Designed miniproteins, single chains, continued (5). Designs and how they scored, part 45

Each design is a single chain, and the fold is of that chain. pLDDT is the mean over its residues in the fold that is shown.

## One batch from the design tools (miniprotein)

Design m17540
Fold by ESMFold2-Fast:
Structure m17540 (fold): chain A 96 residues (1-96)
Amino acid sequence: MAKELGEKAGEYGAKGDSEKMAKYAKEAGLAGGGGHPEASEGIFRGLSKGDEKGREEGAIGLGIAGKEAASEETLKVAQEVGEKLREIGDEIEKEL
């Protein structure tokens, strides 16, 4: 399912495996069809378990997935997760 594939992508991203993150993010987008919100939610949940460096490497993997997008849905997933990661980064910066 799109959400499960997304969560797997996020877990690999959190470990710094940008290549596997890109692979599973792409599969999540394809599996969801128009369901990019479920795929992006999964990716975000997986990444949120990582530390700051894991989230940064995950963002790079997401960029690769977006560039290699086979479908519009995969591109939308990459964009939505990227936006969520940016918002969290901004909130952390405000606390410092």
Scores: mean pLDDT 61

Design m17541
Fold by ESMFold2-Fast:
Structure m17541 (fold): chain A 64 residues (1-64)
Amino acid sequence: GSGAAAAERRGREALAALSEEKRKIIEEIAEKLRQIGDRTQEYLKYKKQGDEKKAEEAANAPLK
């Protein structure tokens, strides 16, 4: 063993931890963006159909 090898390993562990943390945040953001996208698509679909009631329902749908 050497101090340099130990420091590099610790650096890799820190990067892995940061990657995990960033991945979790990105996943949460992606999930919410996906829900917003789905809601917008639904709203536009009903708007094209002239179904104002369903369009309003879709626009007011809560995010999970």
Scores: mean pLDDT 75

Design m17542
Fold by ESMFold2-Fast:
Structure m17542 (fold): chain A 61 residues (1-61)
Amino acid sequence: MMSVEEVRELAEKAREALRAGDLRRAHAVIAEMLSNYDKLSPEAQEVFKKEMGEIERELAA
């Protein structure tokens, strides 16, 4: 089960990949987060939703 800290770390890795222009790496990290969503605590799920919103905005920019 992924912790809140692990979700934040993966979100940071995804954002770093996006800043570097490495879309393949960003997609891989996002896929890992999504595959673990159902295994997250309710608190981690809320953090995941917030982080995904930020990542979606970065992808749109």
Scores: mean pLDDT 77

Design m17543
Fold by ESMFold2-Fast:
Structure m17543 (fold): chain A 97 residues (1-97)
Amino acid sequence: TITVSISGVPKEVKVGEDITINVTWTASSAGTYTVNVYKIDLETGKVELLDSKTTTDNSATFTIKGFKKEGEYKIIASVTDADGKQGNYAEKTVKVK
């Protein structure tokens, strides 16, 4: 089982303000992990892949470029191991104003 967490997402940011997040996980598997970070616009339901990294570590840091429009968004991280097993979706809500 893979257990995923996100840190660094503030409750509120201004339009155009970059966010640095850290994705951490625990896993029973070894080897390479693929980490995907998504944005969901909570008004429209639109999902966008923001960034993807591969690593042998149990953490990855991402810089999310500033949001262009005010609203409520969900930042979601997924981690997949070398065998294709995926952990939980870790999520945090941010208000952009």
Scores: mean pLDDT 86

Design m17544
Fold by ESMFold2-Fast:
Structure m17544 (fold): chain A 89 residues (1-89)
Amino acid sequence: MPLQAAQDALEDAMRQSGLSREQVDELVAAAEKALEDNQYSPGGVRDSKALEAARDKALSLGLSVEDANIAAGSATGAVNSLRTARLVE
């Protein structure tokens, strides 16, 4: 279940953003780094920082603000699914 959810989230992120798998992986990495850098912050702050990092990375890849927001949301969802899958494997 969790591994399938992680795969589905990554595929959804690619479709929603139009980004390649490699580019989505960069957004995921940026979000994960933000979660690690803010590990001592309240959960809501950590989630906001992860979303901001993914959005900033998407903008750096040349996406519009609208597309960057969509990509950041999808990538953040993929991070959550991947972290859940890693915990149950």
Scores: mean pLDDT 72

Design m17545
Fold by ESMFold2-Fast:
Structure m17545 (fold): chain A 78 residues (1-78)
Amino acid sequence: MVDVARVALESGRGAASMDPNATEEDERAMAIAWAIALGSVEASSRGVDPADAKFTVLDEERAVVRVELPGHEPIVLR
């Protein structure tokens, strides 16, 4: 089955983008938060505690986040 948590996170992002009062800065902040949330879900799916994952924001405007997991290759989320 589709990952319900991932679908919920995607739905949350969609709702934010449909808010006519959302600023570009609010949308960027939500995109970064969503990328971090996806990275945490990815860590959990690989058997890694999200608390052991290291998140580095590479580009705030493009919401590019690097996720470093112990024993795994770094993941770049966009």
Scores: mean pLDDT 66

Design m17546
Fold by ESMFold2-Fast:
Structure m17546 (fold): chain A 70 residues (1-70)
Amino acid sequence: DEQAQLERLLEEARAAPEAVAEEGRRLLEERGIDIEEFVERMRETYGLEPREALALAALQHRRYQAELAA
């Protein structure tokens, strides 16, 4: 269920601590992604604050890593 998965990720991103947002910032920088553009897009699409958008990037990456390890 894509919708339920997205809702859970958004909820986790909103509740995430500063450390998770910093993890997301580093991830985006490593991938050469424009952080300012990413944050604005996340605000427009999901209504996320900058910190929440960065946390979402980290949580999505963690999900992919866990899926590969399983």
Scores: mean pLDDT 81

Design m17547
Fold by ESMFold2-Fast:
Structure m17547 (fold): chain A 74 residues (1-74)
Amino acid sequence: KKVLSITVHTPLPADPEDRRLYLEALEELVRLQKEIMTGTPEEQEKAIERSKKIVEELQARLPDVKITLEVKEL
């Protein structure tokens, strides 16, 4: 069973627009986390790749935000 672990190392952005982008990204990551836990192997791999892309895009927009994604086998 694969589980996506999401760890946030920094506080919420102070800017309201940056905070909105950050929260929208986290909401999508939580959705993908559920898909990884309940989906088919094909859906799991696609969800993992999309999760990595979301974090990469968010860090490009908000370089002070630090998020770690870990895929764990349980």
Scores: mean pLDDT 80

Design m17548
Fold by ESMFold2-Fast:
Formats: structure tokens, C-alpha cells, sequence
Structure m17548 (fold): chain A 117 residues (1-117)
């Protein structure tokens, strides 16, 4: 189950990255896979993160950078919460710890980008 949670998180992050780069087709493909996994895991916070990421993609497609960044922050915040709980339950799992660190850095950068608009 941990591996599927980590895969779902990585897919959401890829979706947001490609949305930010303007590759909307790849963003849609990654977020579709993330939704399928979040639904199978029955993890409400991962599903919420997917919903925020899907909304971020919609605003990116409209050229609305401010709303894209707002919803990307929400998605990354939800992911960070999932990973924090996972680190607490699995303190010896370095892959979870590394992904939490990367997500925390990405969230900080996304918030900084939003604050400079």
C-alpha cells in the first residue's frame, strides 16, 4: 500500500509540473492515473489533492497563472500532509522521507511564486 501512495503522490506532482510547463496532454494523463489510484486506495486526502491538481490544470489551460498556483499549493499541501503521516508510521522508510522533503521544497517554491504575483 505504501508503494501505491508514493506512486500516486509522484503522479500528482508530475501532473502539476507538466501543467506548469504547458504540456496539458501529459498533465491530464498523469492526473487521470493519479485519480484512479487515489480512488482504489480510498484515501480521501489523496483524492482531494488530485481534485486540487485537476483544478490547477484547468486554470493553467486558461492562462490563469494565479489560480493555477493557488490550487497547486492546495494540492501540494494535501500531499505533504499524507507524506507526514506516512513518515510518522514508517520512520525507517527513506523513500517516504525523501519524497516529503522534495514536496516540502516544491510547496515552498510554489508559495513564493504565488506571493510574487
Amino acid sequence: EIDLILETVKLIRKGLTYAGLGDFKKAEEYLKKARELAERLNNPLLLQAVEHAELALRYAQQGNRAEFLRHAVDALSDIRTVLQALVERNPDNQDVADLLDMTTMELGATKAALDQL
Scores: mean pLDDT 90

Design m17549
Fold by ESMFold2-Fast:
Structure m17549 (fold): chain A 56 residues (1-56)
Amino acid sequence: MENEKKYIDFIMENNPEITEEDIRKAIERLKEEYGEEEVEKRIEEFVLALEGKYTK
């Protein structure tokens, strides 16, 4: 949930026309099509890259 929420917040920053609910629906669709582990891995990698800049 934490990583998914961070991902959603970041996507909304770049795509103001898209709501949180739309992004969540897209994520669920991707999990159904590509598998939950693949989508979660993608989200984790994205969040890790984003948070990497906070490592000092």
Scores: mean pLDDT 73

Design m17550
Fold by ESMFold2-Fast:
Parts: sequence; structure tokens; C-alpha cells
Structure m17550 (fold): chain A 75 residues (1-75)
Amino acid sequence: VMAFSEVPDPAVALTGLASVLAAARSAPDEEFTGSKLPESVRKTLGITDENAPKEEIIKKLEEKMDEIQARVPAE
């Protein structure tokens, strides 16, 4: 069963995650690790390792954005 999600508008949710993804892609690889993520994004992606590499973070961001796109538009 589905409970109410925090963001009803997929555009708003995706905009937030897209901004973080853009920042990750723009930053040098060594500068963008798990510890550099905003707290809300770390919780959203389930990243517990503060040394998580940029590549891992990007994969998690893409996965979460895909989930939002797949779930919200389906309604």
C-alpha cells in the first residue's frame, strides 16, 4: 500500500536531484564524495559511507530519479 510521499510533483523532486547530479558532474572526482552530499540527499540515496566515490553517488542519483519518474507518472 502507498502512503503519501513527500513530493507530489515529480518536476520538483527531479529538479532537486538534477541539481545535485549537475554539481557532482561539475566537481572534481576527489572533491565530491559521500561526505560532501547534503544530508537529505545522503538519506534519500541511502549512502552511509562518507567516502563513497562520485561514481557511486551518480549511480544512486540516477536510480532514485528513475524511481520517481516511474512511480509518480504511473498515477
Scores: mean pLDDT 66

Design m17551
Fold by ESMFold2-Fast:
Structure m17551 (fold): chain A 60 residues (1-60)
Amino acid sequence: SGQARVDAMGAGMVAANEELKEEIEKSKTLPPEEGRKTMIDILNRIAQAAGDAYAAFAAA
């Protein structure tokens, strides 16, 4: 059902957000150059994941 899909997506986003928080905290402990590169890598992964999720949702 639509509700089950929304619930599943919400649970996935919460889990992803917890992982994201840990990676952001980790990036703060790195030297500035490595921290910036790590943040850019995180942002690129978020963009890819969001695009993939959008495509999968739109296809259903």
Scores: mean pLDDT 78

Design m17552
Fold by ESMFold2-Fast:
Structure m17552 (fold): chain A 55 residues (1-55)
Amino acid sequence: HMEERRKKAFDFGLEYAEALYKRGEYDKAIRVYEQLAKMGSEKAKEFLEKLKKDL
């Protein structure tokens, strides 16, 4: 059921979102984390809580 592909997608998505955040593109970073969290990434949920604190 594409679990292997989803794991890789989560890793790449998290790296991409972190790069956006480091560049100051917070809105885009939040959107990417939000999408990953909807797909079941607990790491993305943790990052979202951190970003909400900064907002």
Scores: mean pLDDT 74

Design m17553
Fold by ESMFold2-Fast:
Structure m17553 (fold): chain A 57 residues (1-57)
Amino acid sequence: SAGDALRALGLSPAQLNQVLSLALQGKSAREIAEELGLSVSTVRAAIRTAKAAGLLP
């Protein structure tokens, strides 16, 4: 499931919600990674998974 894929990235539910919120605000993966203290690759993977799950446009 999409939730299992996102958990495999090592993100907490709170961090997942923050990534989704910031992405909906139009922030780039780099800006989100810098703000949350995550790697850009992790944020990119989370955004791709969320888009595939219909959580992001």
Scores: mean pLDDT 80

Design m17554
Fold by ESMFold2-Fast:
Structure m17554 (fold): chain A 77 residues (1-77)
Amino acid sequence: MQRAIEAIREAAKRANPEASEKLEEIARQLEELSRQPLPEEVVRQALRRAADLIDQIGKHYGTDLSEAARALREEAE
């Protein structure tokens, strides 16, 4: 989880302002999730959904977020 949040925040630093704002929002949501005692399966599903959303953001705003999405999928296995 920590590595996934870091990857999103690093991607946000390189993205345009609109994409950066959406990436920071996803990072905050995952950080809140990481403070909860949740089943591993729920955490993995959240990471996969976040990766899919990051891919969509990259496509819509014309920025390459594939590394961040890959990092989240690897963290989710």
Scores: mean pLDDT 80

Design m17555
Fold by ESMFold2-Fast:
Structure m17555 (fold): chain A 96 residues (1-96)
Amino acid sequence: MDKEVFGKAVRGARDALGLSQREAAEILGVSPATVSRIERGEIYPSPEVEAKILAMQLYAVGYSPEEIIRYLTEVLGVSREEAEEIVRRIEEAAAK
């Protein structure tokens, strides 16, 4: 994926969920500075961070927690425990 297109998608998901860069950083397991650099298209995230970004995007557009968990496990090969934790962090951050 193009870094600039990817960065815009990350910012769009974050804005849709009402999250600060700090809150998004907690979900993604990176620093707020790293979130800022990804959103500006300056760096590519790791595959682990990409999976978490995709989970945020799917949640932002209205996919259910179970649909997101299924996608992460069946398509991206993420463990069910990791997928459930990613979705839980997104739900908790979006519900404040």
Scores: mean pLDDT 82

Design m17556
Fold by ESMFold2-Fast:
Structure m17556 (fold): chain A 89 residues (1-89)
Amino acid sequence: EPAVTTAAVSATLALRVVAENEEMVLHEATHGDLRGVVFLPEARASVVATTQTTVGDRVLVSSAEGARGLLSRDPARAAAILERARADL
């Protein structure tokens, strides 16, 4: 099984709205070399991640406001994450 590492952080993710439905707004998220998606109930330009969990090539983030994100340092994986999230919304 992949090693799981969780850390408390204070990392500002830059957000851009890419799709929405009646429940959630899908954002493309960036922080340094990390790229991926964040789901929030409303459109935002940024969110502060307070936890980061690394599982293989994926990074899971959460915020105090209840944001949930999935990111990767691999640009191809990050693009696949975004396209899947958009298709599943």
Scores: mean pLDDT 80

Design m17557
Fold by ESMFold2-Fast:
Parts: structure tokens; C-alpha cells; sequence
Structure m17557 (fold): chain A 79 residues (1-79)
């Protein structure tokens, strides 16, 4: 149950970040970058400091997803 909650919470962090950063046109480029860095920090905290119950594959998949969204946000910020 705790493991399921942690995984659901991690997925929510990623989903909320993607939903906000990719769909909110009012965000400045800098705000998008800042939100991306915050999402990565929150995900890292959950994985290593709070609940180290995520498998390496689960963690890598979530990090990759955040990194992809952050890269898209950075591309939009740079443009």
C-alpha cells in the first residue's frame, strides 16, 4: 500500500508538471524552467529520501519523462 502510494504520488508529480508546463500559455520561459527543476527535485526526494521503494526501472522511467518535458520547456524558453 505505501509502495503504491509512493508510485502514484511520483506519477502525479510528473503528470501535474506535464499538464501545467505544456498546457499553460501564461507561464514565462523562466517559470517553465523553474517548474521543471522543482519537479525533478521532488521526484528525487521521493525516490531517495522518503520512499526508496521504487524499482530502478520505475524511477528511470519517471525521471526520463520529467527530463523530456523539461527539455521541451527549455526549447520553448530558448525560442
Amino acid sequence: DERKKVLEEAKKIVADFEQTILNDPSLSPQERVDLGQQALAELDYLAFEVKPHLSPAEYEALVARVEQALAEALAKAKA
Scores: mean pLDDT 72

Design m17558
Fold by ESMFold2-Fast:
Structure m17558 (fold): chain A 94 residues (1-94)
Amino acid sequence: MERARELREEAVRLLNEAVEAARQGDHEKAVELAREAVRLALEAVPGLSPLEAVSLAMYLMSVSVEMRLAGADEAAEIAREGALRVLRLAEEHE
């Protein structure tokens, strides 16, 4: 449980860095940060409550919108797909 929350917090930090990279025009860095954040988010899900997992997925969707507005379409799609994967995995683990 503690480890899952630490992984979630790290994923959120990386997503914030991905948005910043996207806004600076560093689309390659935004993609790398988004991929790592999604990996950590998925690792966190089995240890999260359903509400925590839904909150994480909603944050991934919000970040996806921000990155798309900044023109980082690939990073935005990674975050969007990550959100859907988090929701699906949360349904399996309650």
Scores: mean pLDDT 86

Design m17559
Fold by ESMFold2-Fast:
Structure m17559 (fold): chain A 86 residues (1-86)
Amino acid sequence: SDIQQEIIIDGLEKLIETLKKKAETSENSEKYKEAAELVEKALEAVKNKDYKSAIEYLEKALSLLDESSPEAEALKNIISELKKLL
Protein backbone atom coordinates (compact mmCIF):
# COMPACT_ATOMS: atom_id res chain seq x y z
CA SER A 1 0.00 0.00 0.00
CA ASP A 2 1.08 3.64 -0.50
CA ILE A 3 0.95 4.22 3.29
CA GLN A 4 3.31 1.27 3.96
CA GLN A 5 5.69 2.47 1.20
CA GLU A 6 5.69 6.03 2.69
CA ILE A 7 6.49 4.64 6.19
CA ILE A 8 9.36 2.56 4.73
CA ILE A 9 10.70 5.56 2.75
CA ASP A 10 10.62 7.75 5.91
CA GLY A 11 12.41 5.01 7.89
CA LEU A 12 15.11 4.63 5.21
CA GLU A 13 15.68 8.43 4.99
CA LYS A 14 16.10 8.68 8.79
CA LEU A 15 18.46 5.67 8.81
CA ILE A 16 20.61 7.23 6.02
CA GLU A 17 20.89 10.45 8.10
CA THR A 18 21.93 8.45 11.21
CA LEU A 19 24.48 6.31 9.31
CA LYS A 20 26.04 9.40 7.65
CA LYS A 21 26.33 11.09 11.07
CA LYS A 22 28.04 7.97 12.49
CA ALA A 23 30.41 7.89 9.50
CA GLU A 24 31.59 11.40 10.55
CA THR A 25 32.02 10.59 14.28
CA SER A 26 33.11 6.93 14.67
CA GLU A 27 36.25 4.78 14.22
CA ASN A 28 34.25 2.58 11.78
CA SER A 29 33.61 5.55 9.42
CA GLU A 30 34.20 3.48 6.24
CA LYS A 31 31.64 0.80 7.28
CA TYR A 32 29.00 3.42 8.15
CA LYS A 33 29.65 5.27 4.86
CA GLU A 34 29.30 2.02 2.85
CA ALA A 35 26.14 1.08 4.82
CA ALA A 36 24.65 4.55 4.11
CA GLU A 37 25.38 4.16 0.35
CA LEU A 38 23.66 0.73 0.34
CA VAL A 39 20.61 2.13 2.19
CA GLU A 40 20.47 5.01 -0.38
CA LYS A 41 20.39 2.39 -3.19
CA ALA A 42 17.63 0.54 -1.29
CA LEU A 43 15.65 3.82 -1.00
CA GLU A 44 15.80 4.32 -4.80
CA ALA A 45 14.72 0.68 -5.31
CA VAL A 46 11.71 1.19 -2.95
CA LYS A 47 10.71 4.37 -4.85
CA ASN A 48 10.73 2.24 -8.05
CA LYS A 49 8.74 -0.54 -6.24
CA ASP A 50 11.69 -2.92 -6.74
CA TYR A 51 11.32 -4.42 -3.25
CA LYS A 52 13.49 -7.47 -4.05
CA SER A 53 16.54 -5.31 -4.93
CA ALA A 54 15.81 -3.06 -1.92
CA ILE A 55 15.92 -6.10 0.43
CA GLU A 56 19.23 -7.29 -1.14
CA TYR A 57 20.85 -3.85 -0.58
CA LEU A 58 19.56 -3.66 3.01
CA GLU A 59 20.81 -7.19 3.85
CA LYS A 60 24.27 -6.15 2.57
CA ALA A 61 24.11 -2.99 4.75
CA LEU A 62 23.05 -5.11 7.77
CA SER A 63 26.16 -7.34 7.32
CA LEU A 64 28.38 -4.24 7.87
CA LEU A 65 26.73 -3.22 11.18
CA ASP A 66 27.02 -4.48 14.76
CA GLU A 67 24.05 -6.85 15.34
CA SER A 68 23.26 -5.16 18.70
CA SER A 69 23.18 -1.59 17.29
CA PRO A 70 19.96 0.47 17.01
CA GLU A 71 20.79 0.92 13.30
CA ALA A 72 20.89 -2.89 12.77
CA GLU A 73 17.54 -3.23 14.61
CA ALA A 74 15.97 -0.49 12.43
CA LEU A 75 17.34 -2.21 9.30
CA LYS A 76 15.91 -5.62 10.37
CA ASN A 77 12.49 -3.99 10.94
CA ILE A 78 12.53 -2.30 7.49
CA ILE A 79 13.56 -5.60 5.79
CA SER A 80 10.64 -7.36 7.56
CA GLU A 81 8.17 -4.68 6.35
CA LEU A 82 9.50 -4.88 2.75
CA LYS A 83 9.08 -8.69 2.75
CA LYS A 84 5.34 -8.14 3.44
CA LEU A 85 5.12 -6.21 0.12
CA LEU A 86 6.51 -9.10 -2.01
Scores: mean pLDDT 86

Design m17560
Fold by ESMFold2-Fast:
Structure m17560 (fold): chain A 87 residues (1-87)
Amino acid sequence: SEEIEKLLEEASELSERAEELLREAVARGNKEAAKLAVFAGASAGLAMISAAVGKIAGEEEKGAELARKQIEVAREYIAKAEALLNA
């Protein structure tokens, strides 16, 4: 489905961004930003799992709902990590 494919792409992009932020936080010695980047990556990973399992199990609507919630959590952690690194 278009929604599941879009959510997988979005979660994948957030996972890559979280990895970039983690590398930057570690390079700067910012432990709090590094922690937030790890949480962002974990949430993005869970979003990908929720979307993929929903598609495979024929529960795309439920998988998409869970993936959207996990994407929102990942975005919040990314925003917090970016704010700390831009301070």
Scores: mean pLDDT 90

Design m17561
Fold by ESMFold2-Fast:
Structure m17561 (fold): chain A 81 residues (1-81)
Amino acid sequence: EIEKLLDKMEEIAREINDQALIKAIDNIRKALKEKDIFMAEMEVGVAEVTVAVLLSTEEDEEKRRKYREMLDILEEIRKLL
């Protein structure tokens, strides 16, 4: 259930307080509502790159754990598309 995975992603993004991640999640939701699978895949890719960059420069282990969890969720979403 993609919607439940997106809700979990949004919860993590709000805990991190990252507006770019919140916007990326909203973009994925909009593409899915429009039934534009190509756009949804592209927006998932954008979110993956964003999280990977944040993870690569993050020194706080709690935030690193949250970013890894977000990447796992994005992989699950991509498999369901």
Scores: mean pLDDT 85

Design m17562
Fold by ESMFold2-Fast:
Structure m17562 (fold): chain A 79 residues (1-79)
Amino acid sequence: SSQLQQLLQQQQLHQRQRQSRDTIWTDIPDDVQRVFDIGTRLMRRRGVDRITLDQMMADPDLTQDDRDLLRRVQRAAQR
């Protein structure tokens, strides 16, 4: 029925909102994977086994899309 469909839609919205509040990885899982890919690339290029998000953001060879992605993930992680 239309009433049940509306209740299910409201429940799905509440579930998504709760997940977003609880976990940045749930909010932006694809962005997290992309950040790891960037980090791995930079670590390999610099010959280091560890890199922080701040160190990645300081890299001058990043594309604008990479920088926007890192800023978005950093902001989400700190909220």
Scores: mean pLDDT 65

Design m17563
Fold by ESMFold2-Fast:
Structure m17563 (fold): chain A 78 residues (1-78)
Amino acid sequence: MPSSMDLTADLSRAQLLAIGEAVGVVTAAGTAARNAQVTALTKKGASSSDISAADTAGEQAIMDASLQVAERQARALR
């Protein structure tokens, strides 16, 4: 079994997991907003082109937010 002394060897992994968790929260929130917008457009009878454009814009927003969160968390944990 790993001892408590081995936790320092796993500290960088724990830091990476913390960054992943922060990015995961932002990605989940962004995905929910993206899905809600796509659903709203579908209910309004928007074209497949309009729905696809909104979905793509939502994906880009999630990517931008995730990068910013990952960079800030990485800096804070270093």
Scores: mean pLDDT 73

Design m17564
Fold by ESMFold2-Fast:
Parts: structure tokens; C-alpha cells; sequence
Structure m17564 (fold): chain A 94 residues (1-94)
């Protein structure tokens, strides 16, 4: 499944199992329609931060928002922004 592959990739990129568990709990509070995509995005953000690639996270956010806006999808823009914010706040707790 996409979830299993995302978890495996995050572990290989150095994200601790504890962080993956907390991200999963946060994503589980979201509507079913955006839960999986948000979980995957949060794992990607955590992996980039663990690798010290803060600029890569900022670039990915900017690119994602740009693509969503070009498609007229303001709901996806909101999800991207909230996902990045939640991921950063979760990592501050460590």
C-alpha cells in the first residue's frame, strides 16, 4: 500500500519510529479524503528535516502550492500549508 511504502521510505531516510507514530496520530484526526495524502506529505517533511534539508522542504511546499493554484485547487493549497505547519510543530516537540 502507499502508506506502507511511505513508512518504509521515511525509516530508510532516518525518521525515528516514534515520530512516524506521532505523525500517524495527527493524520488520523483529518477527514478520510485527505488523511493518506497528508500522512505521506508529513513523512516526506520529517525525512527532509532529519536529513538537514530545510530548504528542500520549503521548495517542495512552494512547488506544490504553485501546481495546486495553477489547477484552481484552493483546498489542496490549504492542506499543503496545514500539513507543513503540523509537521514542523510535531518535530519541535522532540
Amino acid sequence: SMIEKAKERALKQGVPEEVIEEIEKLASKLPEEVRTSTFVMMLQIAASLEQGKLLAVELAEAVGISIARRNGDEETVKVIRETVKMGRELLKKK
Scores: mean pLDDT 72

Design m17565
Fold by ESMFold2-Fast:
Structure m17565 (fold): chain A 96 residues (1-96)
Amino acid sequence: SEKLEEEERRLLDELGVSEEERKEMERLKEKARNGTWTEEEKELAYRLLKRLGARVALRHGADPALVEALLAEEDRERAQALYRELVAQLEARAAA
């Protein structure tokens, strides 16, 4: 959808994502779509998504200490748990 592409472009602009980061995201998306990405590329995609999610969360008033903990967490399962906690806190604030 052209409308979804415009919305993604707007969100990336608001997050201050560089043109090089956007190109890397598109490359990784294409690799994922084609099933050709390596374990190293999967790890890169995970790290990029985690950093972008952190920028979104901070712009929406997330706890900086929780965001820092998420960015520093090397264990994928623990990072996912921290991310779910962060999302739950932001959703609770938005609903209040």
Scores: mean pLDDT 71

Design m17566
Fold by ESMFold2-Fast:
Structure m17566 (fold): chain A 100 residues (1-100)
Amino acid sequence: SEKEEALYKAFLEYREELFRARRERNSDPEAIAEAEKREPEVRKEIEAAAKNPQTILDELENSSLDDEALKEELIEAVRNLDAEKLKELLLKRLEEQLAK
């Protein structure tokens, strides 16, 4: 459905941006080189995972997010197929992670 497609696109964009941010934050040249080698594989894995709403739910439920309230809001947005809310919450989380 259009709602499911919008949902997986929002999650895919978040995963790609998080991967990029982690790579750029890493000051180890060897770790950066390894991440760059895996970038095509990681993109394929993210795309495959994002296409199934249940996979997104499973990943969020098993995530080590310290902010339990944000985690519950993210899960609720996915369950409600609310791509706009999911995107807003993920962007806020990414901004907080990059500020630290």
Scores: mean pLDDT 66

Design m17567
Fold by ESMFold2-Fast:
Structure m17567 (fold): chain A 82 residues (1-82)
Amino acid sequence: KEKQRLEELKENIIEIIEYKIKNTPDEEVRADLEKVIEEIKKVKTIEELLKLLEEKGLAGPISESEIDSFLEEVKKVAEELK
């Protein structure tokens, strides 16, 4: 159940990043976004996903508003799975 929720959250976040890549003409920004997707795919727990989103929100190409929305959803799911 927890693994299923984690994969759904990862897919939702990746889909948003992929949409941003598709609309980004800058090759360097696109490459950075692709790296974030690869890192998200490697996370194994909701806690690791939260940490990655917080870290990439400060240094990564994802906007603050996008991160805030997904951070709230991830925290809500983590609380439900306790």
Scores: mean pLDDT 67

Design m17568
Fold by ESMFold2-Fast:
Structure m17568 (fold): chain A 121 residues (1-121)
Amino acid sequence: LELPENPTPLDDIVYTLSKDLDEALEKGELDNFVEKHKKQIERLKKLYDAGKLALSHSDLVLRLMEILTVYYLKEGKFDEAEKLVEEIRERFGHLPIAQPVLERLAELFKKYGKEELAEKL
């Protein structure tokens, strides 16, 4: 994922969180990631829910949806996580950029005992 040539403040925030998520996934530190960034993720969630998130790049939208799905899973909000993953599949599932995201989310759903949801990814 690359920043746009002239990133907005929201583009920069989502890009930075995406890089921190990648590091947390590599190190197995997802709990630390969610705890560290909880306030920022909740702010982004409110903007997303209100339809007020304007991101310059579709890859940033996909990464934001992954971040929100991870947050929902950690908070035990499995219905919200499932709906967001279905939206990812519908919007991006046919694109190569979505495959690593869907694979990571499938493994995370399995870790939470939601194997039936993981099989749909």
Scores: mean pLDDT 79

Design m17569
Fold by ESMFold2-Fast:
Structure m17569 (fold): chain A 96 residues (1-96)
Amino acid sequence: MERLEEELRRLEEKGKELEERLKTADEEERIELMIETFPLVIEAARLAVELGVITEEQLIEALKRAKEIVKKFDDEKLREEVLKLLEEALKELEAR
């Protein structure tokens, strides 16, 4: 459990670093940073479930909602890459 808390804190720090980079990024770099950020958010959310901070049901609902939001993105690269990550995460959770 303590190791999972450390991993979650590490991911939160990584997320803050990416957020700071996003502030100075151009539009193309912003898309790349968003794509890089989504795997870290999914990993952090999975660790939050392991820690009991959120339920698996809440994670599944959040991923489904994120998928619907991402489908509305105009950028094809961002849309396709993030949808793939969200679908893989949902498939893994539903296989349990």
Scores: mean pLDDT 72

Design m17570
Fold by ESMFold2-Fast:
Structure m17570 (fold): chain A 82 residues (1-82)
Amino acid sequence: SEKARKIHLLLVAAQLRLIGLKLDGSTLEEYRQEARDAAKKLRELGAPEGVVKAFEDASNAPSIEEIERKLREAGRLADEAD
């Protein structure tokens, strides 16, 4: 469906932005902001609740490592929903 296509494109785009942040040695707050922005867009697209929640949890995570773990969880949940 177009909805599933848009959700997957947004997940790929979010992953690429996070790789960019990692290469730049970006701050925890920059990672949180990217996760927050992605969560809002995923919610607007009607992504599965677990995917949205994982990005929302990432936007409040205490470390970059925990943000990366939550984003891996979101990817897994999106794949399972398809």
Scores: mean pLDDT 84

Design m17571
Fold by ESMFold2-Fast:
Structure m17571 (fold): chain A 72 residues (1-72)
Amino acid sequence: KLSEIIKKIAKELGYNLDDGLTKIISNIIKDYLKKNITEITEQELAKDPLLLPFAGVIVEIFKKYLELLKKS
């Protein structure tokens, strides 16, 4: 369910995520939510070389997801 929401948010923001990348981003966001993290920076994500190319995308998706949670 979370991965479907993330995929919809990404599409709304103009990103075409494949299923693999959607799963990775969903797991990152799920981990942040479990830790009660509400703000992340591209700089923190960029510390992981595997996340560096997607740091900005992840930040935008997470921000939009939190905005949707506040409205629901």
Scores: mean pLDDT 77

Design m17572
Fold by ESMFold2-Fast:
Structure m17572 (fold): chain A 94 residues (1-94)
Amino acid sequence: MIETVTIETEEEFREAARRLTQLALDSGEQNVEAKLSDGNTMTTVVGRDEAGELMAVSIVTSASGKVVAQLRMRVEEGGGVVAEEPAKWFEVAP
């Protein structure tokens, strides 16, 4: 049985995004997907911006394919992962 865990706070979303970004960096994968217990999917994509700086974007998608939330992460020199901006929360159809 999988318990339902809802990402109700920005802090919970930031922590999940940070963990998935770190996992992608450690594994050398550019795309990491995690299934949330509330039925949503969290996808983290790691890439480089125009300045060549390493960064990641985490997107939470509902079971219907709608984007629920998005967070941009920056990878600092030394390998630290930090949120670049506050998470964006989107209205989704019921």
Scores: mean pLDDT 70

Design m17573
Fold by ESMFold2-Fast:
Structure m17573 (fold): chain A 71 residues (1-71)
Amino acid sequence: VEELIEEVAKKAEELGHKVSADIIRQAGQRLIDAGKEDVAREAFEKALKLVNEGKVQEAIQLISEALGRAL
C-alpha cells in the first residue's frame, strides 16, 4: 500500500500539485496507522486513475471521503 500511496503522490507532484501530494501522503499514512490498509488500497487505486487523468482535486476528494468513512 505504501508504494501505491507514493505513486499517487508523485503523479500529483509531477502535475505541479506539491501541497496535494503532501495531503495524499499524510492521508495514506493515517489510514495505515489506523489499520485500514484495505480502505487505503481501494481508495488509492481509484485515486491513481484520477491523477493519471489530471484530476488531482477529485483524487483528494475521494481520499478525504475514504478517510472520513474509515476514521
Scores: mean pLDDT 83

Design m17574
Fold by ESMFold2-Fast:
Structure m17574 (fold): chain A 80 residues (1-80)
Amino acid sequence: MEELEVEGKKVVVEELAPGRYLVRIPIPADATDEELQRLAEAVQKKLEELTGKKFVIESMMRVVDEETGETYLLLFVREE
């Protein structure tokens, strides 16, 4: 589990399997789909800059933690 900073946001990266990662980004509850797309692209670029590897975003989801009320963007990414 690794913590990164992307556009002033704390991003958590968890390796699910070799070359496959779950990225969790806290977002405002009212974040637009366009803002989510920009964050996803910024995270992808940051991972590529830090690792020198190419990444593909396989899926993205908006989720709400029911216990805390916090909203997250979840990205499933793989190394190309």
Scores: mean pLDDT 79

